Designed miniproteins, single chains. Designs and how they scored, part 18

Each design is a single chain, and the fold is of that chain. pLDDT is the mean over its residues in the fold that is shown.

## One batch from the design tools (miniprotein)

Design m598
Fold by ESMFold2-Fast:
Structure m598 (fold): chain A 116 residues (1-116)
Amino acid sequence: MEAVELLEKKLEEERERLERVVEEIRRKEEELRDLPGIEQLRILSPLYALELAYAVTITVIKRELEKIKKKEEKAKKEKNEEELEKLKEEAKEFVEEQDELIERIEKHVEEAEKKL
């Protein structure tokens, strides 16, 4: 996959994660509506943390995608195959770093839910 394609695929995956957590929040808000607001907040707070994490990750990926798109277009125009390969590696490293950050956040949220 080209650098841009790799980042676009990652962006799609994170959008799907955000959609799933938003739906889970909506379902749980409906289920918990008769509980006091503070109790609702305690139960929902781990999911709100995941929603925020995925939203931030999407923003960060979008910024990287714009940056890489400009570099890839320039490299293609200049027929610089070495730069295109370097951009692929940078995109792979970026995706791997984002995956590690998401896994870390998901683990912290799971640990927080176990304490509730």
Scores: mean pLDDT 85

Design m599
Fold by ESMFold2-Fast:
Structure m599 (fold): chain A 72 residues (1-72)
Amino acid sequence: MTDEQIERAAKEALEKAKKEGLPATVTVEGLTVTLANEASEETVKEAMRRAHEAGASGAVVFGEGKIQLLRP
């Protein structure tokens, strides 16, 4: 997973949350990110980076700096 893919996924998740409400879920390269509450693009990108580095199936963002990794 590249930084460009992470940025694209973060922007897509935030746009989906804005249009459809929370929670918002997107999947990129087999990694699932769920926004449970409002968060910045940087927090969503950090959640995706941590999930990818840990080999997790995804992450849930509960707000600014509040990230939970999903176990495989």
Scores: mean pLDDT 79

Design m600
Fold by ESMFold2-Fast:
Structure m600 (fold): chain A 97 residues (1-97)
Amino acid sequence: SPEDEAAAERLNRLLEVLKKKGKYYDVAKEIFDVDGNGEVTPEEARAILESFGLEPRDIFDPEKTREFLKKLLTYLDTDGSGTVSDEEVDEIVAEIL
């Protein structure tokens, strides 16, 4: 669907942002790229969003996208050694919206 395609585009942009920042990229890539092809498909994007309690259409809502990213980045911080700041979330949201 158009919503699933848009969600995939946003998650692929997120991976590029994480790669540039050198943060969480490897873990995020493994979670998002289920097929190992280096790209998030619309079906994978839908599954990822649903696992966090969101629908693909929610990616168009800046507030829901921000909440999703904060939850996702916290999840990717598997050892709890880092803190996810509101400033980092807002910067990432601005880069992918």
Scores: mean pLDDT 72

Design m601
Fold by ESMFold2-Fast:
Structure m601 (fold): chain A 115 residues (1-115)
Amino acid sequence: MLKIEVPEVKTDEEFIDAVVEIVMTGMEKIEEIDEKNKDSEDEAGKTLEIMGVTVEMIGALQQLFKQRNVSDELVKEFLERLNEARIEYFKTGDKEAFKERVREIVEETLKKQKE
C-alpha cells in the first residue's frame, strides 16, 4: 500500500515541487498497478487498489495545502483541475506534459490564494 510522507514546506517553490512530486508519485503507482494487472481477471480488485492510491495522494495533497493555509474552495478547484489533467494524461500518455500541467495548476492556485 502506498504511503506518502508529506514534507514540511518553507517556500512557494518547495510547495509547488512537493505538490508535483506527490501527484507524480501517485500516478506512477497507478501505472504500476495497471501494468501488473493488465492480464488480471480481477478488474474490481485493480479498481480498489487504484482507489487506495488516489485516496493516499489526495490526503497528502490536502496536508500540504493546509500547511500553506489554502482555502477549501481553492483546494477543491485544484483537485477538479487535477482530475481533468489526469483524464488528458490517460488519453495521451505524455508524462512530461502532465507534469508541466500539474505545475501550472498549482502555481495558478497559489495566485488565487487568499491571505
Scores: mean pLDDT 80

Design m602
Fold by ESMFold2-Fast:
Structure m602 (fold): chain A 66 residues (1-66)
Amino acid sequence: MTRVSVSPSGDLRATVEDGRLTLEPLTRDIAAAEVGPDGTVRVLMEGSDRVYVVDPRTGEITVVPR
């Protein structure tokens, strides 16, 4: 089953297929990506003041202020 999420700003796509998370920059490059202790991926986009938290199981993207 393929699950796809796009960030609210439209600059990042997360795709989960066969248990594999793929992060695709759409309008900006990824400046940094880090796996947190809870297994979520935190993504900072180049030139963005927002951090995205991506669930590697579902591809769900949540915007956080840090």
Scores: mean pLDDT 78

Design m603
Fold by ESMFold2-Fast:
Parts: structure tokens; sequence; C-alpha cells
Structure m603 (fold): chain A 95 residues (1-95)
């Protein structure tokens, strides 16, 4: 399992959900893509240790879980479920 496979899967799902989403929900899906992009940029450094790579991925997981909490507080259940699923898929990269 690769980070690229997880990113591709999540981006495809985000695009599908975006088409059916309100403007408020669309902003969250765009933010999800931005989080993946930042994590990928950080992971592009070949000098990183396995521990540092795991920390970067774990921070992305925590960011998605926080966004899920915010979305649930706003009543955006679909967005919250998407971020929880994205966090789970990212955790599989650490294994």
Amino acid sequence: MSYKEVVRKVVEEAEKEYEKSSPEEQEYFKLAVDIFKEAEDMLSDPSLTDTQRAMIVQQAVLAFLELSKQARKEGLTKVAEFFEKAAEELRKVLS
C-alpha cells in the first residue's frame, strides 16, 4: 500500500462528493485536498527517517479528525464521515 494509492482514492471520492455538496461542504473537501498536498510535499524529502515520515502522516490524520469534529458540530455529517474515512486510510500507510 502506497501513499499515492491513498491520495488517489481519497481525491476521487472527494470529487464525487463535491458534485453533490453545498458550498460549505465543498470548502471542506478542498481543504482535505490541501492537507494531502502539504503532507506529500513534506514527505518528498528523501533524508527523512521512518519515524519522521510516520509523524508527518500522523499529523495529517489528526488534522482530518479535527476537521471531522468541526464538520459534525456544523451538522455536516457527510463531510465528517469523509474525513474519518480519509484518516483511517492514511493510518494504513503507517503500517
Scores: mean pLDDT 76

Design m604
Fold by ESMFold2-Fast:
Order: C-alpha cells, then sequence, then structure tokens
Structure m604 (fold): chain A 63 residues (1-63)
C-alpha cells in the first residue's frame, strides 16, 4: 500500500549515509534476483528450456 512505501521512505531518510548505501545495495540485489526469478517462471510457463535456464543463470550470479 502507499502507506508502506511512505513509511519506508521516511525511515530511509533518517538513516546515515553509510546505512542508506547498504540499503540501496541490498535493494538492487533483490531487484536483480526478482528479474531472474520472473525470467525462470516465464520459461517454465512457456515450456521454454532456454529461457528457464537463462533465469537460473541470472540467479546464480546474484546468490
Amino acid sequence: SDEVIKKGLEHFEKLSEEQREIVLDIAETLRKIGDALQTYLQGKREGNEELRNEGLRGLGKEV
């Protein structure tokens, strides 16, 4: 919900510069993992082995 995003941003603004950098690094890693998982699931849904394997390779780079 919008309230969760608003509270998250308010808390982020109260963090130190060093803490904000860590949060952004974690967020970027989670975004990349999410993208790789979506590619994997799309490959599974379509029966596309190449696309599924692309998603798995993407996960292996981030984890």
Scores: mean pLDDT 80

Design m605
Fold by ESMFold2-Fast:
Structure m605 (fold): chain A 61 residues (1-61)
Amino acid sequence: MKEALELADQAKSKGYDLVAEAARYLAEKGRDETGIALAKLALDPSKAGEAMRRAVDVLSL
């Protein structure tokens, strides 16, 4: 949980608020590894678009 939340905060600081919200949601559901992976994906400039799409799917938007 703590690592997922720290990475979510980093994603938010780079403007990926939706990814940060999805990563926190996953951590709260006990899916810390998935949340960490999603936040790390957003911190890679080549994968930011994929991370945003996954965040929408996670949040059921």
Scores: mean pLDDT 78

Design m606
Fold by ESMFold2-Fast:
Structure m606 (fold): chain A 108 residues (1-108)
Amino acid sequence: SELEENLEKLKKEAEKFDVPELAELLDKLREKAPTWSPETQELLTRALADVVRVLELTPEEKRKELLESLIPYFQKILEAKTDEEAKKAALELETFAGIQFIQLAVGL
């Protein structure tokens, strides 16, 4: 699964840069994500793929800060009580990834 592959990639990066809180959130998300609708899982898969791509384009010295900035987005996804709330939280993560792409393009 692309979702599982990207969750594992992010977890390894979180472990490498000493962000254990994010690693724990990613493990919980792996267990919870299959309980949501296919549409929500597709949005989450896209958001995770974009976050992985942003991380790959981010200089190594800035990756820890980026990984730490992801924590509130994953917390919000995990706190979602309905599929609709999870979908909205996944879209917020996707929006964050989009903003990071723009910042990388302008050298921020």
Scores: mean pLDDT 87

Design m607
Fold by ESMFold2-Fast:
Order: structure tokens, then sequence, then C-alpha cells
Structure m607 (fold): chain A 77 residues (1-77)
């Protein structure tokens, strides 16, 4: 289900946030790009299903991914 996919992405984002120091900057950027694409698909499917709560949570999670990505790009420079 879309909600199970959202939960899986959320757990992966949380793991990356908690274990950030275990990844190189390039590995972090690659993993965050994959997660960004997954959450965008979750949001699209939730919109099609008119699941407003899942859309809201997906948008929030996308913001968290974007913030982590920006931190990684700053560290790369």
Amino acid sequence: SVREELQAVEKQVQELEQNRDSYSTDELIEQLDVLSKKINEVEKRALEQKDKETVRRAVFLDSRITMQMMKAYVERQ
C-alpha cells in the first residue's frame, strides 16, 4: 500500500539521519536522490487515491530529504 511505502521511506530517511557518519558524502547524495524519487512516487499515488494525510506526510518527508541533501552538498564544497 502507499502508506506502507511511505513508512518504508520514512524508516530509511531516519536510518540515514542517525547513521550519517557511516556514509561518504557521495554515498549520502546517491541514497538521498533514490529516496527523493521514491517519496515523489508515493506523493503522486497518494494524490491519485485522494489520501490527504499520506500526501501531507510525503511532502514533509520530501522536505527532510531536501534538507539532508543540502547539508551533504555544503559538506562536499
Scores: mean pLDDT 86

Design m608
Fold by ESMFold2-Fast:
Parts: C-alpha cells; structure tokens; sequence
Structure m608 (fold): chain A 84 residues (1-84)
C-alpha cells in the first residue's frame, strides 16, 4: 500500500541533510515505501542546488528526487522523494 507524507520546510532551514534526516526518521518508525512530498520556496539557483544535493544523498538510500515548480506559486517548488 502506497503512502504519502507532506511537509513544508522554512527556506532558511532547508538543507539536503535536514530533508534526509526527516525521511530517515519516518523510515525508523517503520514507514516503508511510498512518497515524501516536501514543499519549499527559493530562487531558481537555490532550487537547483538543493535538488542536486538531495538527489545525491537520497540516491545513496535507494530513492529518487523530482523537483516540480508550483504553477500558482512563483518561487514555489514541490520535491517528490520516491523509491528508485
């Protein structure tokens, strides 16, 4: 059965390591499989940097990361983290 977890990260505290720690905390509670949805806001350069770092760190855990711009929220992005 698929599950989806959603959270918003404040821009100032959004780092790849913080996202990894959040995902690992859910995995430690026995929540396996499914999708993590993380909403964030930043410049295109910040989004590109965070996306690259998340892809590297999450790939080591067997996960893939997709960044999708929010059509009605300029600067908004949705990170989808799924099993690869």
Amino acid sequence: MSFTYRTDLPPASASASAVVELVEAYLDLGYRGGTFLIRWRGSPEEVARLTRELRQLMAERGYEVRATPLPDDPGGVLFEIREG
Scores: mean pLDDT 67

Design m609
Fold by ESMFold2-Fast:
Structure m609 (fold): chain A 98 residues (1-98)
Amino acid sequence: MKTEFEKIVDELIERFREIFERYKAGQLTKEQAMAELDRLIQEAREKLKKYFSDDVVDDFEAALRVIARQALDGKMTIEQAVEAIRRVADTFKALEES
């Protein structure tokens, strides 16, 4: 059974992928894609506050923003960005379960 945290991460990844696919298809400018990603990251941050300390949530937000910028700058593929998000999520989950 997926935990509520795992559901939040899965939804975040699916919406992140959709935004990047629309950007790569030329349906969004880089500025528009970054604005949609910022809103998505803020929504995830607010949901995660129920499970993690403010410091952990702030670090998670910072990591997601770095991944978003690197992907929009063409420094990583959509698949590499998704893998990076899952790795970040696994790291933060392990910190709370330790």
Scores: mean pLDDT 80

Design m610
Fold by ESMFold2-Fast:
Structure m610 (fold): chain A 98 residues (1-98)
Amino acid sequence: MKPSIKEIYDKALELFKNALKEGVKPEVKTEIKTLPDGTTIEKQTYSVEATVDGKKAKVTLTIENIYDKNNKLLKRKITLQVEYEDGTVETWTKEIEL
């Protein structure tokens, strides 16, 4: 069963809030790509090192917004990835068409 966008956001928000309380600021990267059909893909990536369930992990939240040539939001893809120091990776992803 795929998690909801709200569940992914809530989990990401909890992990990032805990990192911010410890003085760790997330690294933010924004990429914009325009396709030949006029579709624009905006990709925002938020990364932070945090402790998750007593383990050191790298938490990455990626939000991709797809807009048509009139700047109308068509689709949003949200991916939350937690990479633990032992090499275990958890990935939650959800796509919604608007």
Scores: mean pLDDT 77

Design m611
Fold by ESMFold2-Fast:
Parts: C-alpha cells; structure tokens; sequence
Structure m611 (fold): chain A 70 residues (1-70)
C-alpha cells in the first residue's frame, strides 16, 4: 500500500476517535505524499472539519491545513 493511503486511513481512524488534531496531521501527511486523489479526499475532510468540528481551535487547524493545500 502507498504511504499516502496509509496516512489517509490513519486520519480516518483518528476522526472516529474524535482526535481531530491527530486526524488533521495525518491527512496533511497523506495530502503531501504526491497522490492527487488522496489530496482531493483530504481537502474534502478538511472542509468537513471546518464546518462540523465542535471547537474553534480544531476549525482553525483545519482551515490552516486547507490553505496550505491551496
């Protein structure tokens, strides 16, 4: 399996655990691993976290990640 897929799967696991900070970091690593499809999926998850996260600090982290991706 690719490194991008491994980090993406890790991000989804952290989201299920409601560990948003670890999820965002895992999705950033996935997005930066050179896979355009995984990058697109990570961008979608960042947008969802920005919209639905329970706290402003988490929303800001996701917004920063989204900005870094373009």
Amino acid sequence: SSLAEAYFNLGEIYLKQQNYEAAIKAFEKAANSGDAEIKSKARTYFRLIVKYAPDEATKQLAQEALTKLG
Scores: mean pLDDT 86

Design m612
Fold by ESMFold2-Fast:
Structure m612 (fold): chain A 100 residues (1-100)
Amino acid sequence: SAEEEALIAELDRLVRELVELALTADDETQNILISVASELQAIRDALRAGRPPSVEELEKAIASLEKLREQLEKLNAPERAIRAVERAIEVLRRLLELQR
């Protein structure tokens, strides 16, 4: 669908943004941002292959990203890094609603 194609494009942009943010981050923040990018890349690649994640898989991914966001907040990571992860969670929540 056009909505699915738009979400795939948003995931692709978020992966690139998270990797770029990781390049200037400290080691702990970098590891978290790369972990988020890896999760989003796996979901993007599954969608491109016509194998969308299940509701359960998306709920687990969202929970994982929420924990990583909390870790970034505890590390006093730059606001743009925290906001990038929040946008990733929002994209996954929109994707979850398309699967329901």
Scores: mean pLDDT 88

Design m613
Fold by ESMFold2-Fast:
Structure m613 (fold): chain A 60 residues (1-60)
Amino acid sequence: SEAASLLTPEQRVALERRIADENKALEQAEKIFKENGMTPEDKEALEQARAELERRRAAL
């Protein structure tokens, strides 16, 4: 992608690792919220965070 051509290999790896860690945290949070009954606020927060991670991942 165009954005990826502006990153050093080290910067790209660091960003990919951070995105992977944040994605795992969101998956765990979603599981917990589903088990305890997800509120509309919880769902909106998860969707917003997930969309931001997908946007960042697509830009790499």
Scores: mean pLDDT 78

Design m614
Fold by ESMFold2-Fast:
Structure m614 (fold): chain A 81 residues (1-81)
Amino acid sequence: VDEDEVQAALAVMQLAVDGGKITPETAKLIASIKNKETQKRVAIYAAKVAVENGQSPEEVIKLFEEAGMDKEVIEEVKKAL
């Protein structure tokens, strides 16, 4: 299995365990995805789920920034929210 597939699966599972809310750990898992397109898709999915479950868009963006996520991916998340 590709490392990116493992990180994506772990991030999605952790998001579900945390009740659909992004934690610093989940943000770091997403930021560790090497393929930018995969990272973008997972980040957008997680951000939408988190906002639906009561996290603010601002908190989600801050968590991704603190995790060291690529600025280009963060901009795509902002556009999707």
Scores: mean pLDDT 83

Design m615
Fold by ESMFold2-Fast:
Structure m615 (fold): chain A 90 residues (1-90)
Amino acid sequence: MKVTATATAEIKGLVDSNASLSVGIHAKGKDTAASGSSPEKAIKKDGKTYTLTATAVAEVEEAEKVEALVHGISPEQMETLKITTKLEVE
């Protein structure tokens, strides 16, 4: 089946060029079916909150979950990190 995974990460504090968001679609018995990364590292900025978005599309038979990972942020930013994932199946 065709699946689209979207991940959104909200990061507080300064986000520099090392920060990125990746999203993966996991199928049963597989590590990752597909992955995508944020095309822009800082899409929105208010009160020092930055939003990154990444999308992956895959054709799989047994999609189980979406995982998202943020790279290149501080431990303090990890403590307040909010990640939202969405999986759409056709």
Scores: mean pLDDT 70

Design m616
Fold by ESMFold2-Fast:
Structure m616 (fold): chain A 70 residues (1-70)
Amino acid sequence: SAEQAEINALAQRFLAETDPAAARRIGQEIVDALVAWIRKTHPDASDEEIAAIRAKLEAEVEAGLAALEA
């Protein structure tokens, strides 16, 4: 609940941010928070699984940043 609220707050900041550099920083904070939460809730997840999830989340952030540049 607290972790979800923090991630939701970061997501709202990301969506509202029109400066690409600031949006990239917020996007990285979202990725880091999500990875930390996944590790906490899925302690059995391998480093390889976590790396794959991080790569997917980083790709989603880049897609969002591309939309802000348009």
Scores: mean pLDDT 80

Design m617
Fold by ESMFold2-Fast:
Structure m617 (fold): chain A 85 residues (1-85)
Amino acid sequence: SAGLEELIKRATEPIERLTQRALSAPTREEAERLAAEAVRIGREIAEEFRRLGDELRVPGFYEIARKVEEAARAARERVEARLAA
């Protein structure tokens, strides 16, 4: 649904922001640190949505958590691919 897609976009926004910073970082070390932070924040956001899913028993929250984890993994892969090029 449109509402679920919007929540997913909002939940993944911090990850995308860190990914863009990593892709424009002047050094490999800084890019890797920012990518690691994107993964960490993604993990924290996903954990929060899983807790909400458990408490409120709404399946959509588990879908948001899964999409956030996918976004964090994709962010790391995008940064690694850029650094390998």
Scores: mean pLDDT 87

Design m618
Fold by ESMFold2-Fast:
Structure m618 (fold): chain A 71 residues (1-71)
Amino acid sequence: MDKIIEEAKKLLEEAQKMLEEVRAERSKNFTPEHMRRIEELRLAIDYAKEAIKNGNPEYVEKAKEHLERAK
C-alpha cells in the first residue's frame, strides 16, 4: 500500500511540474499540441490524486499512461 501511495505522490509531483512548464511555454506560443498535453497532464494529476486517496494500483497505471502521453 505505502509503495503505491509514494509512487502516486511522485507521479503527481512530476505531472504538476510538467503542467507548469507547458503552461509557461503555451503563454508565448499557443498550439493544439499544447492543449493536448495540458489535458493529458490534468488526467494524470486526477488519477494520481485518486491513487493517493484509494491506494489502488490501477489509478497509478492510468496516471503513468496519461503522463507518458503528455511527453
Scores: mean pLDDT 79

Design m619
Fold by ESMFold2-Fast:
Structure m619 (fold): chain A 70 residues (1-70)
Amino acid sequence: SELERKYASLYSAASINEAGAFASEMIAERLRKEGASEELIRKFEEGARNNRETAEILRKKAEELKKELE
């Protein structure tokens, strides 16, 4: 159904954003250990936060849609 496709799309997008957040967090940690600039570290930390927030919004939308599939 179209609702199942929408659910899969939202769930996939949430997972991609979660993976992106994790990658940015790992990069920020590595940069900090290597003594990179605070500006560069903050850029990745901000990217991680934005991806986490986006993933949470998408997860909530997917959960709401899943209830409609029941």
Scores: mean pLDDT 87

Design m620
Fold by ESMFold2-Fast:
Structure m620 (fold): chain A 85 residues (1-85)
Amino acid sequence: SELEASLSPEEREALIRTVSLGTLWALYQQAKKAGDKEAQEKFLDELAELLGVSKEQVETDPAIQEELARAEAEVRALVAKIRAE
């Protein structure tokens, strides 16, 4: 993609991480709204592994939740820019 081609390796890794965290957080919130406990557990496991924290910290720590919400907002902004082009 043009975005990947224009980024340094470090910026590319940061973008991949942000997209992964934002996407997983959005999927977790959707699973929570749907009452899908199996999907919630799966996405919590993946978020905890990527962040290097416990699943309980992902569920209870406001600072982690704010970081994840910012990642989701960045993914939404990126998608909006792609659609506007």
Scores: mean pLDDT 81

Design m621
Fold by ESMFold2-Fast:
Structure m621 (fold): chain A 73 residues (1-73)
Amino acid sequence: ASFPVYDSDGILLGEYTPGKPIKDYKPTGEKAEGKLYEIILPDNSKFYVPADISVDDLIALMKDVKASGYSSI
């Protein structure tokens, strides 16, 4: 399923769908509600997802990040 992705200021960038490029996201100006998880990309850019994201969606996202050559510490 798709879920919202935010920048470091909590501004909505767009909806993430597994298998789609993250680099096409642009800030929309809409502010996030609630808490966010920080995700660090291989190019050292950051994006944020809702803290109440499902475990399955988080695992799918982390697999996509790892497939781009990033290993979490």
Scores: mean pLDDT 64

Design m622
Fold by ESMFold2-Fast:
Structure m622 (fold): chain A 82 residues (1-82)
Amino acid sequence: MIKLSDELREFLSSFVPDFDTSKRELSIDEFLEVVRKMLEVLEVPEEIKEKILKKLKEYLEKHLGETLTLEDFENIVNEALK
């Protein structure tokens, strides 16, 4: 399970209306599914989408039980785009 910051939950809910913002903890797979839906709404190309999801999965597997902040999320996405 990963914990999401309030800012990250609000950010994700702005793109994914079906996202339950009351859920403070998600499994890695649940979180990656929400991110996948967000990237689809943003019309991100499949190659870039898969690169972002892979980097997020690798990060989260090393940081289980820690709070993922909006800043952490943005940094991981930016690293995936390099």
Scores: mean pLDDT 81

Design m623
Fold by ESMFold2-Fast:
Structure m623 (fold): chain A 65 residues (1-65)
Amino acid sequence: SAPVVRTPLPVNARGVPEADVLRAIEQVEQQMRELGLLDSGGRIEVEPLNTGDGVVDLRFYLVAD
């Protein structure tokens, strides 16, 4: 398997309702696309933290192989 490099982004969200997670991901992806960070096949990866009670803390990473 190819090695994966994950770079933490300076954008995080806390207490995001599960229904809003997809919107939050799309907003971060759009921002990164506008910065040209996805042009070389990079993508945004999301790590849910402290998941419970229908809310989740989201940490975002830029992933580039």
Scores: mean pLDDT 73

Design m624
Fold by ESMFold2-Fast:
Structure m624 (fold): chain A 84 residues (1-84)
Amino acid sequence: MMSEEQKKKVLKKALEKAEEVERETGLEVTPLVIADGDHVTVSYLVKGELSPEAREVLERKAEEIKEEGKKLGVEVEVSIVETS
């Protein structure tokens, strides 16, 4: 099981990446983070229509958080959800 410190670091990174997406795309992005054992699921809920450019930014940030998770020994799954 991952430590509470590892969970806090992943949550902080998820929030930072959501803020970066909002800054780069101008979209409203809400991170939903669910921890189950040593697995973390980060869902980025995006309000509105995703342009190809905005989707590329989100997918890049999703890969960045997965890499940060690996460095912390945490398995991170990321999903992107358009809420229209």
Scores: mean pLDDT 78

Design m625
Fold by ESMFold2-Fast:
Structure m625 (fold): chain A 93 residues (1-93)
Amino acid sequence: SVKPAKVTAKDVAEGEQPVGTVTNDSEALPEVVVVWERDAKERVILDSQVVTVNKNETHTFVSPRTTQKGEKIVLSVYDISGNLLGEATLTTV
C-alpha cells in the first residue's frame, strides 16, 4: 500500500549526520511530526520536530546526532494524532 508521505533515507558513514527527505503527495499532511529514532532492542528517540510539509513539497531533515557503525536509524513521519504516515530506515556503515 502507498503511504501518505514518501520518506527516503540513505546509509550514513560513522561520524556523519544521517540525512533523509519527506515528500507530501497529499493534501492531508500539512502538519506532521518528524522523528529520528535508533532502532535497537528498544526504539530510542534521537530528535522530534513538528513541521509543515505542503502538497508537492520535499523537505530535507538532518539528524542532530552522529551514529555508530552498525546502528539502524529510522526517519518516521506521524500525524499530530500519532498515526504513522511514512518511514525509512538507514544503516551506519
Scores: mean pLDDT 79

Design m626
Fold by ESMFold2-Fast:
Structure m626 (fold): chain A 99 residues (1-99)
Amino acid sequence: MLFSDEEIEKALELLPEEKLEKIGVSKEDIKAYLKVLQQNNWVDPVYNVKLEEVKKILEENNGDVEKAAEKLMEKYNIPLKVARLLVGVLLVKEIMESL
């Protein structure tokens, strides 16, 4: 299922500023990356990291976005920016699914 630009923007507005600051990426970068992942079955096309795996790692780290990004970087050997973007996309997707 694909989300519209309006749904993505609304979810980005509902994302807590504290979590966005801890993730350390811009809302514009999260939106751009989310649009890529939703067209690719929620899988990173370069590193093949599934958003479902991002969710598991975030849950294993009690919702700590910084620790989740570090664990993703270590487990999949991906750039920290990509790990942070994956966490950001997951949070926005969960907000959209709750609307």
Scores: mean pLDDT 85

Design m627
Fold by ESMFold2-Fast:
Structure m627 (fold): chain A 91 residues (1-91)
Amino acid sequence: SQQIKEEAIKTIEESIKKLKENGGDPVLIKALETALKVLKKPNPTVLEIEISLGMLRIAYGVAKLIGASKEDLEAMEKAIKALDTLLESML
């Protein structure tokens, strides 16, 4: 639904803002900005959202492995969950 998409956009924007304010990993910021760009398309496809979600999960896994801050990981988790919820709503 439009509301679920708007909530996912808001959540990802808030995650980007938090990472930027806290000097977070630029790789994580770029991954979130890439996902946001897909969501801001008028009609993002299921495949585009699946690819974006996969990219965020990989970025999160790498960040966790290299010891990213709890705050950065929580911001990524919220973005991943929002995008996953959106994807499930489209299936």
Scores: mean pLDDT 86

Design m628
Fold by ESMFold2-Fast:
Structure m628 (fold): chain A 61 residues (1-61)
Amino acid sequence: MMEERKRKLDELYKEQLAKLEETLSDRDFAIAYSALGIRLAAAHWLIEQGASEEEAMSVLE
């Protein structure tokens, strides 16, 4: 279901966010964080339009 797929994307987002925080400087992390947030919103919208989980995840990657 769409809500469960969105939740999985939120979990992936949190994992990627933690990885970015570990890998990047605070400055670079702030930029990456903003970009990732926009991509997550787009991925959620794709799920609402009936896209596959794989298609939505490609937007986050």
Scores: mean pLDDT 76

Design m629
Fold by ESMFold2-Fast:
Structure m629 (fold): chain A 90 residues (1-90)
Amino acid sequence: SSVMEKLLNLTEEEMEEIAEAKAKASGKPVGPRLSEEEIEEIAERLWELLENGDLEGAKALEEELLKRGISLASVGMIQKLLAKKLLEKE
């Protein structure tokens, strides 16, 4: 799948550029960036929920992040870590 390969190969800088370009195009502000430590913690929590089949818990955590207005770059980094965990199991 080309989307997963592109997401795994995106750098944090490239994710920031995409987030800024989308914010500029839509007039939306770029939200606060998470630290590397926070990104890892959230990715680990999401992975644990997904492994346990708790899809509602995973959705609730994603909704909390969206409500906080977190940067698309930080969201992209979380998704990249989750994608790596999924590929490692295959």
Scores: mean pLDDT 70

Design m630
Fold by ESMFold2-Fast:
Order: sequence, then structure tokens, then C-alpha cells
Structure m630 (fold): chain A 111 residues (1-111)
Amino acid sequence: MYTEEAKKAFLALTVAVTALRNGQLDIAEAAYRKAKEYLDKLKNEDGTFKLTKDGVDPEETAIVLYTLALLARKLGREDEAEKWQAEADKIVEKYNLDKELIRRIAQATVG
């Protein structure tokens, strides 16, 4: 079960993605900034996000970080995109996750 802050982050990400698909860059940027704000409150010391009450969610963290990287790139925020991708790659390596599957899920989410 997701935390209330995780639900807010997911809603903000959904708004950002939907706004980008509709060419609403101002709404997309505002939602992207809100998603970052909510996710920052969920960040564990090891770089994972506490998305559920049970704690560490490395696979979902990697998906969220790749999604943020793709959103940042589409918004022209290349430095932020590189940062999010590097953080995602670190989580994928640390937890031995399926990078190709996770990247495909993020790409499918953003479009």
C-alpha cells in the first residue's frame, strides 16, 4: 500500500506526463516540480524512495527516476535529466534489476 506522499508524487507525475502529451508545457513543468518536491520527502539515505509503508522499493524507485529523467529531457532540463538517469542507473546496479524492462516501463509511461 502506497504512502500518502507517494500517491501525491504519482498524481503529479501523471499530470506532468498527460500535460506533455497534450503540449501543455507550463502545466507539465509545474507538475514536474511538484513531483520532485513530493519525492524528495520520500528519499531514503541509500537513494531509494519509501513509496510503501514497508520501506524500500528499489524497482519502483528506478522506474520513477527514469520517468523523471525522460520528463526533464522533454522539458529541456538536460542537467536534471542526466542526474536522474545516473541515480536510476545506480539503483539498478545496486539491486541487480532488469534495466531494459525498467527503462521500457518508464518510456511507455512518458510516451
Scores: mean pLDDT 84

Design m631
Fold by ESMFold2-Fast:
Structure m631 (fold): chain A 62 residues (1-62)
Amino acid sequence: SGAELAQIEAQARAIGEKAGKGSDEQIRILAEAVMKALKTPDPKKALEILEQAREEIRKLES
């Protein structure tokens, strides 16, 4: 749906902004999550993948 697509785009942008200032590990997590999300036909699963990556990046910043 349009709402799920907009949410995926917003999450991907937020993760990208964080990873752009991060370590090689954060960039790797982002790249892996984005590739996995793009291959996922279910928008809800794609969002879960991006949310998981965002949380992993957040933990590395703590």
Scores: mean pLDDT 70

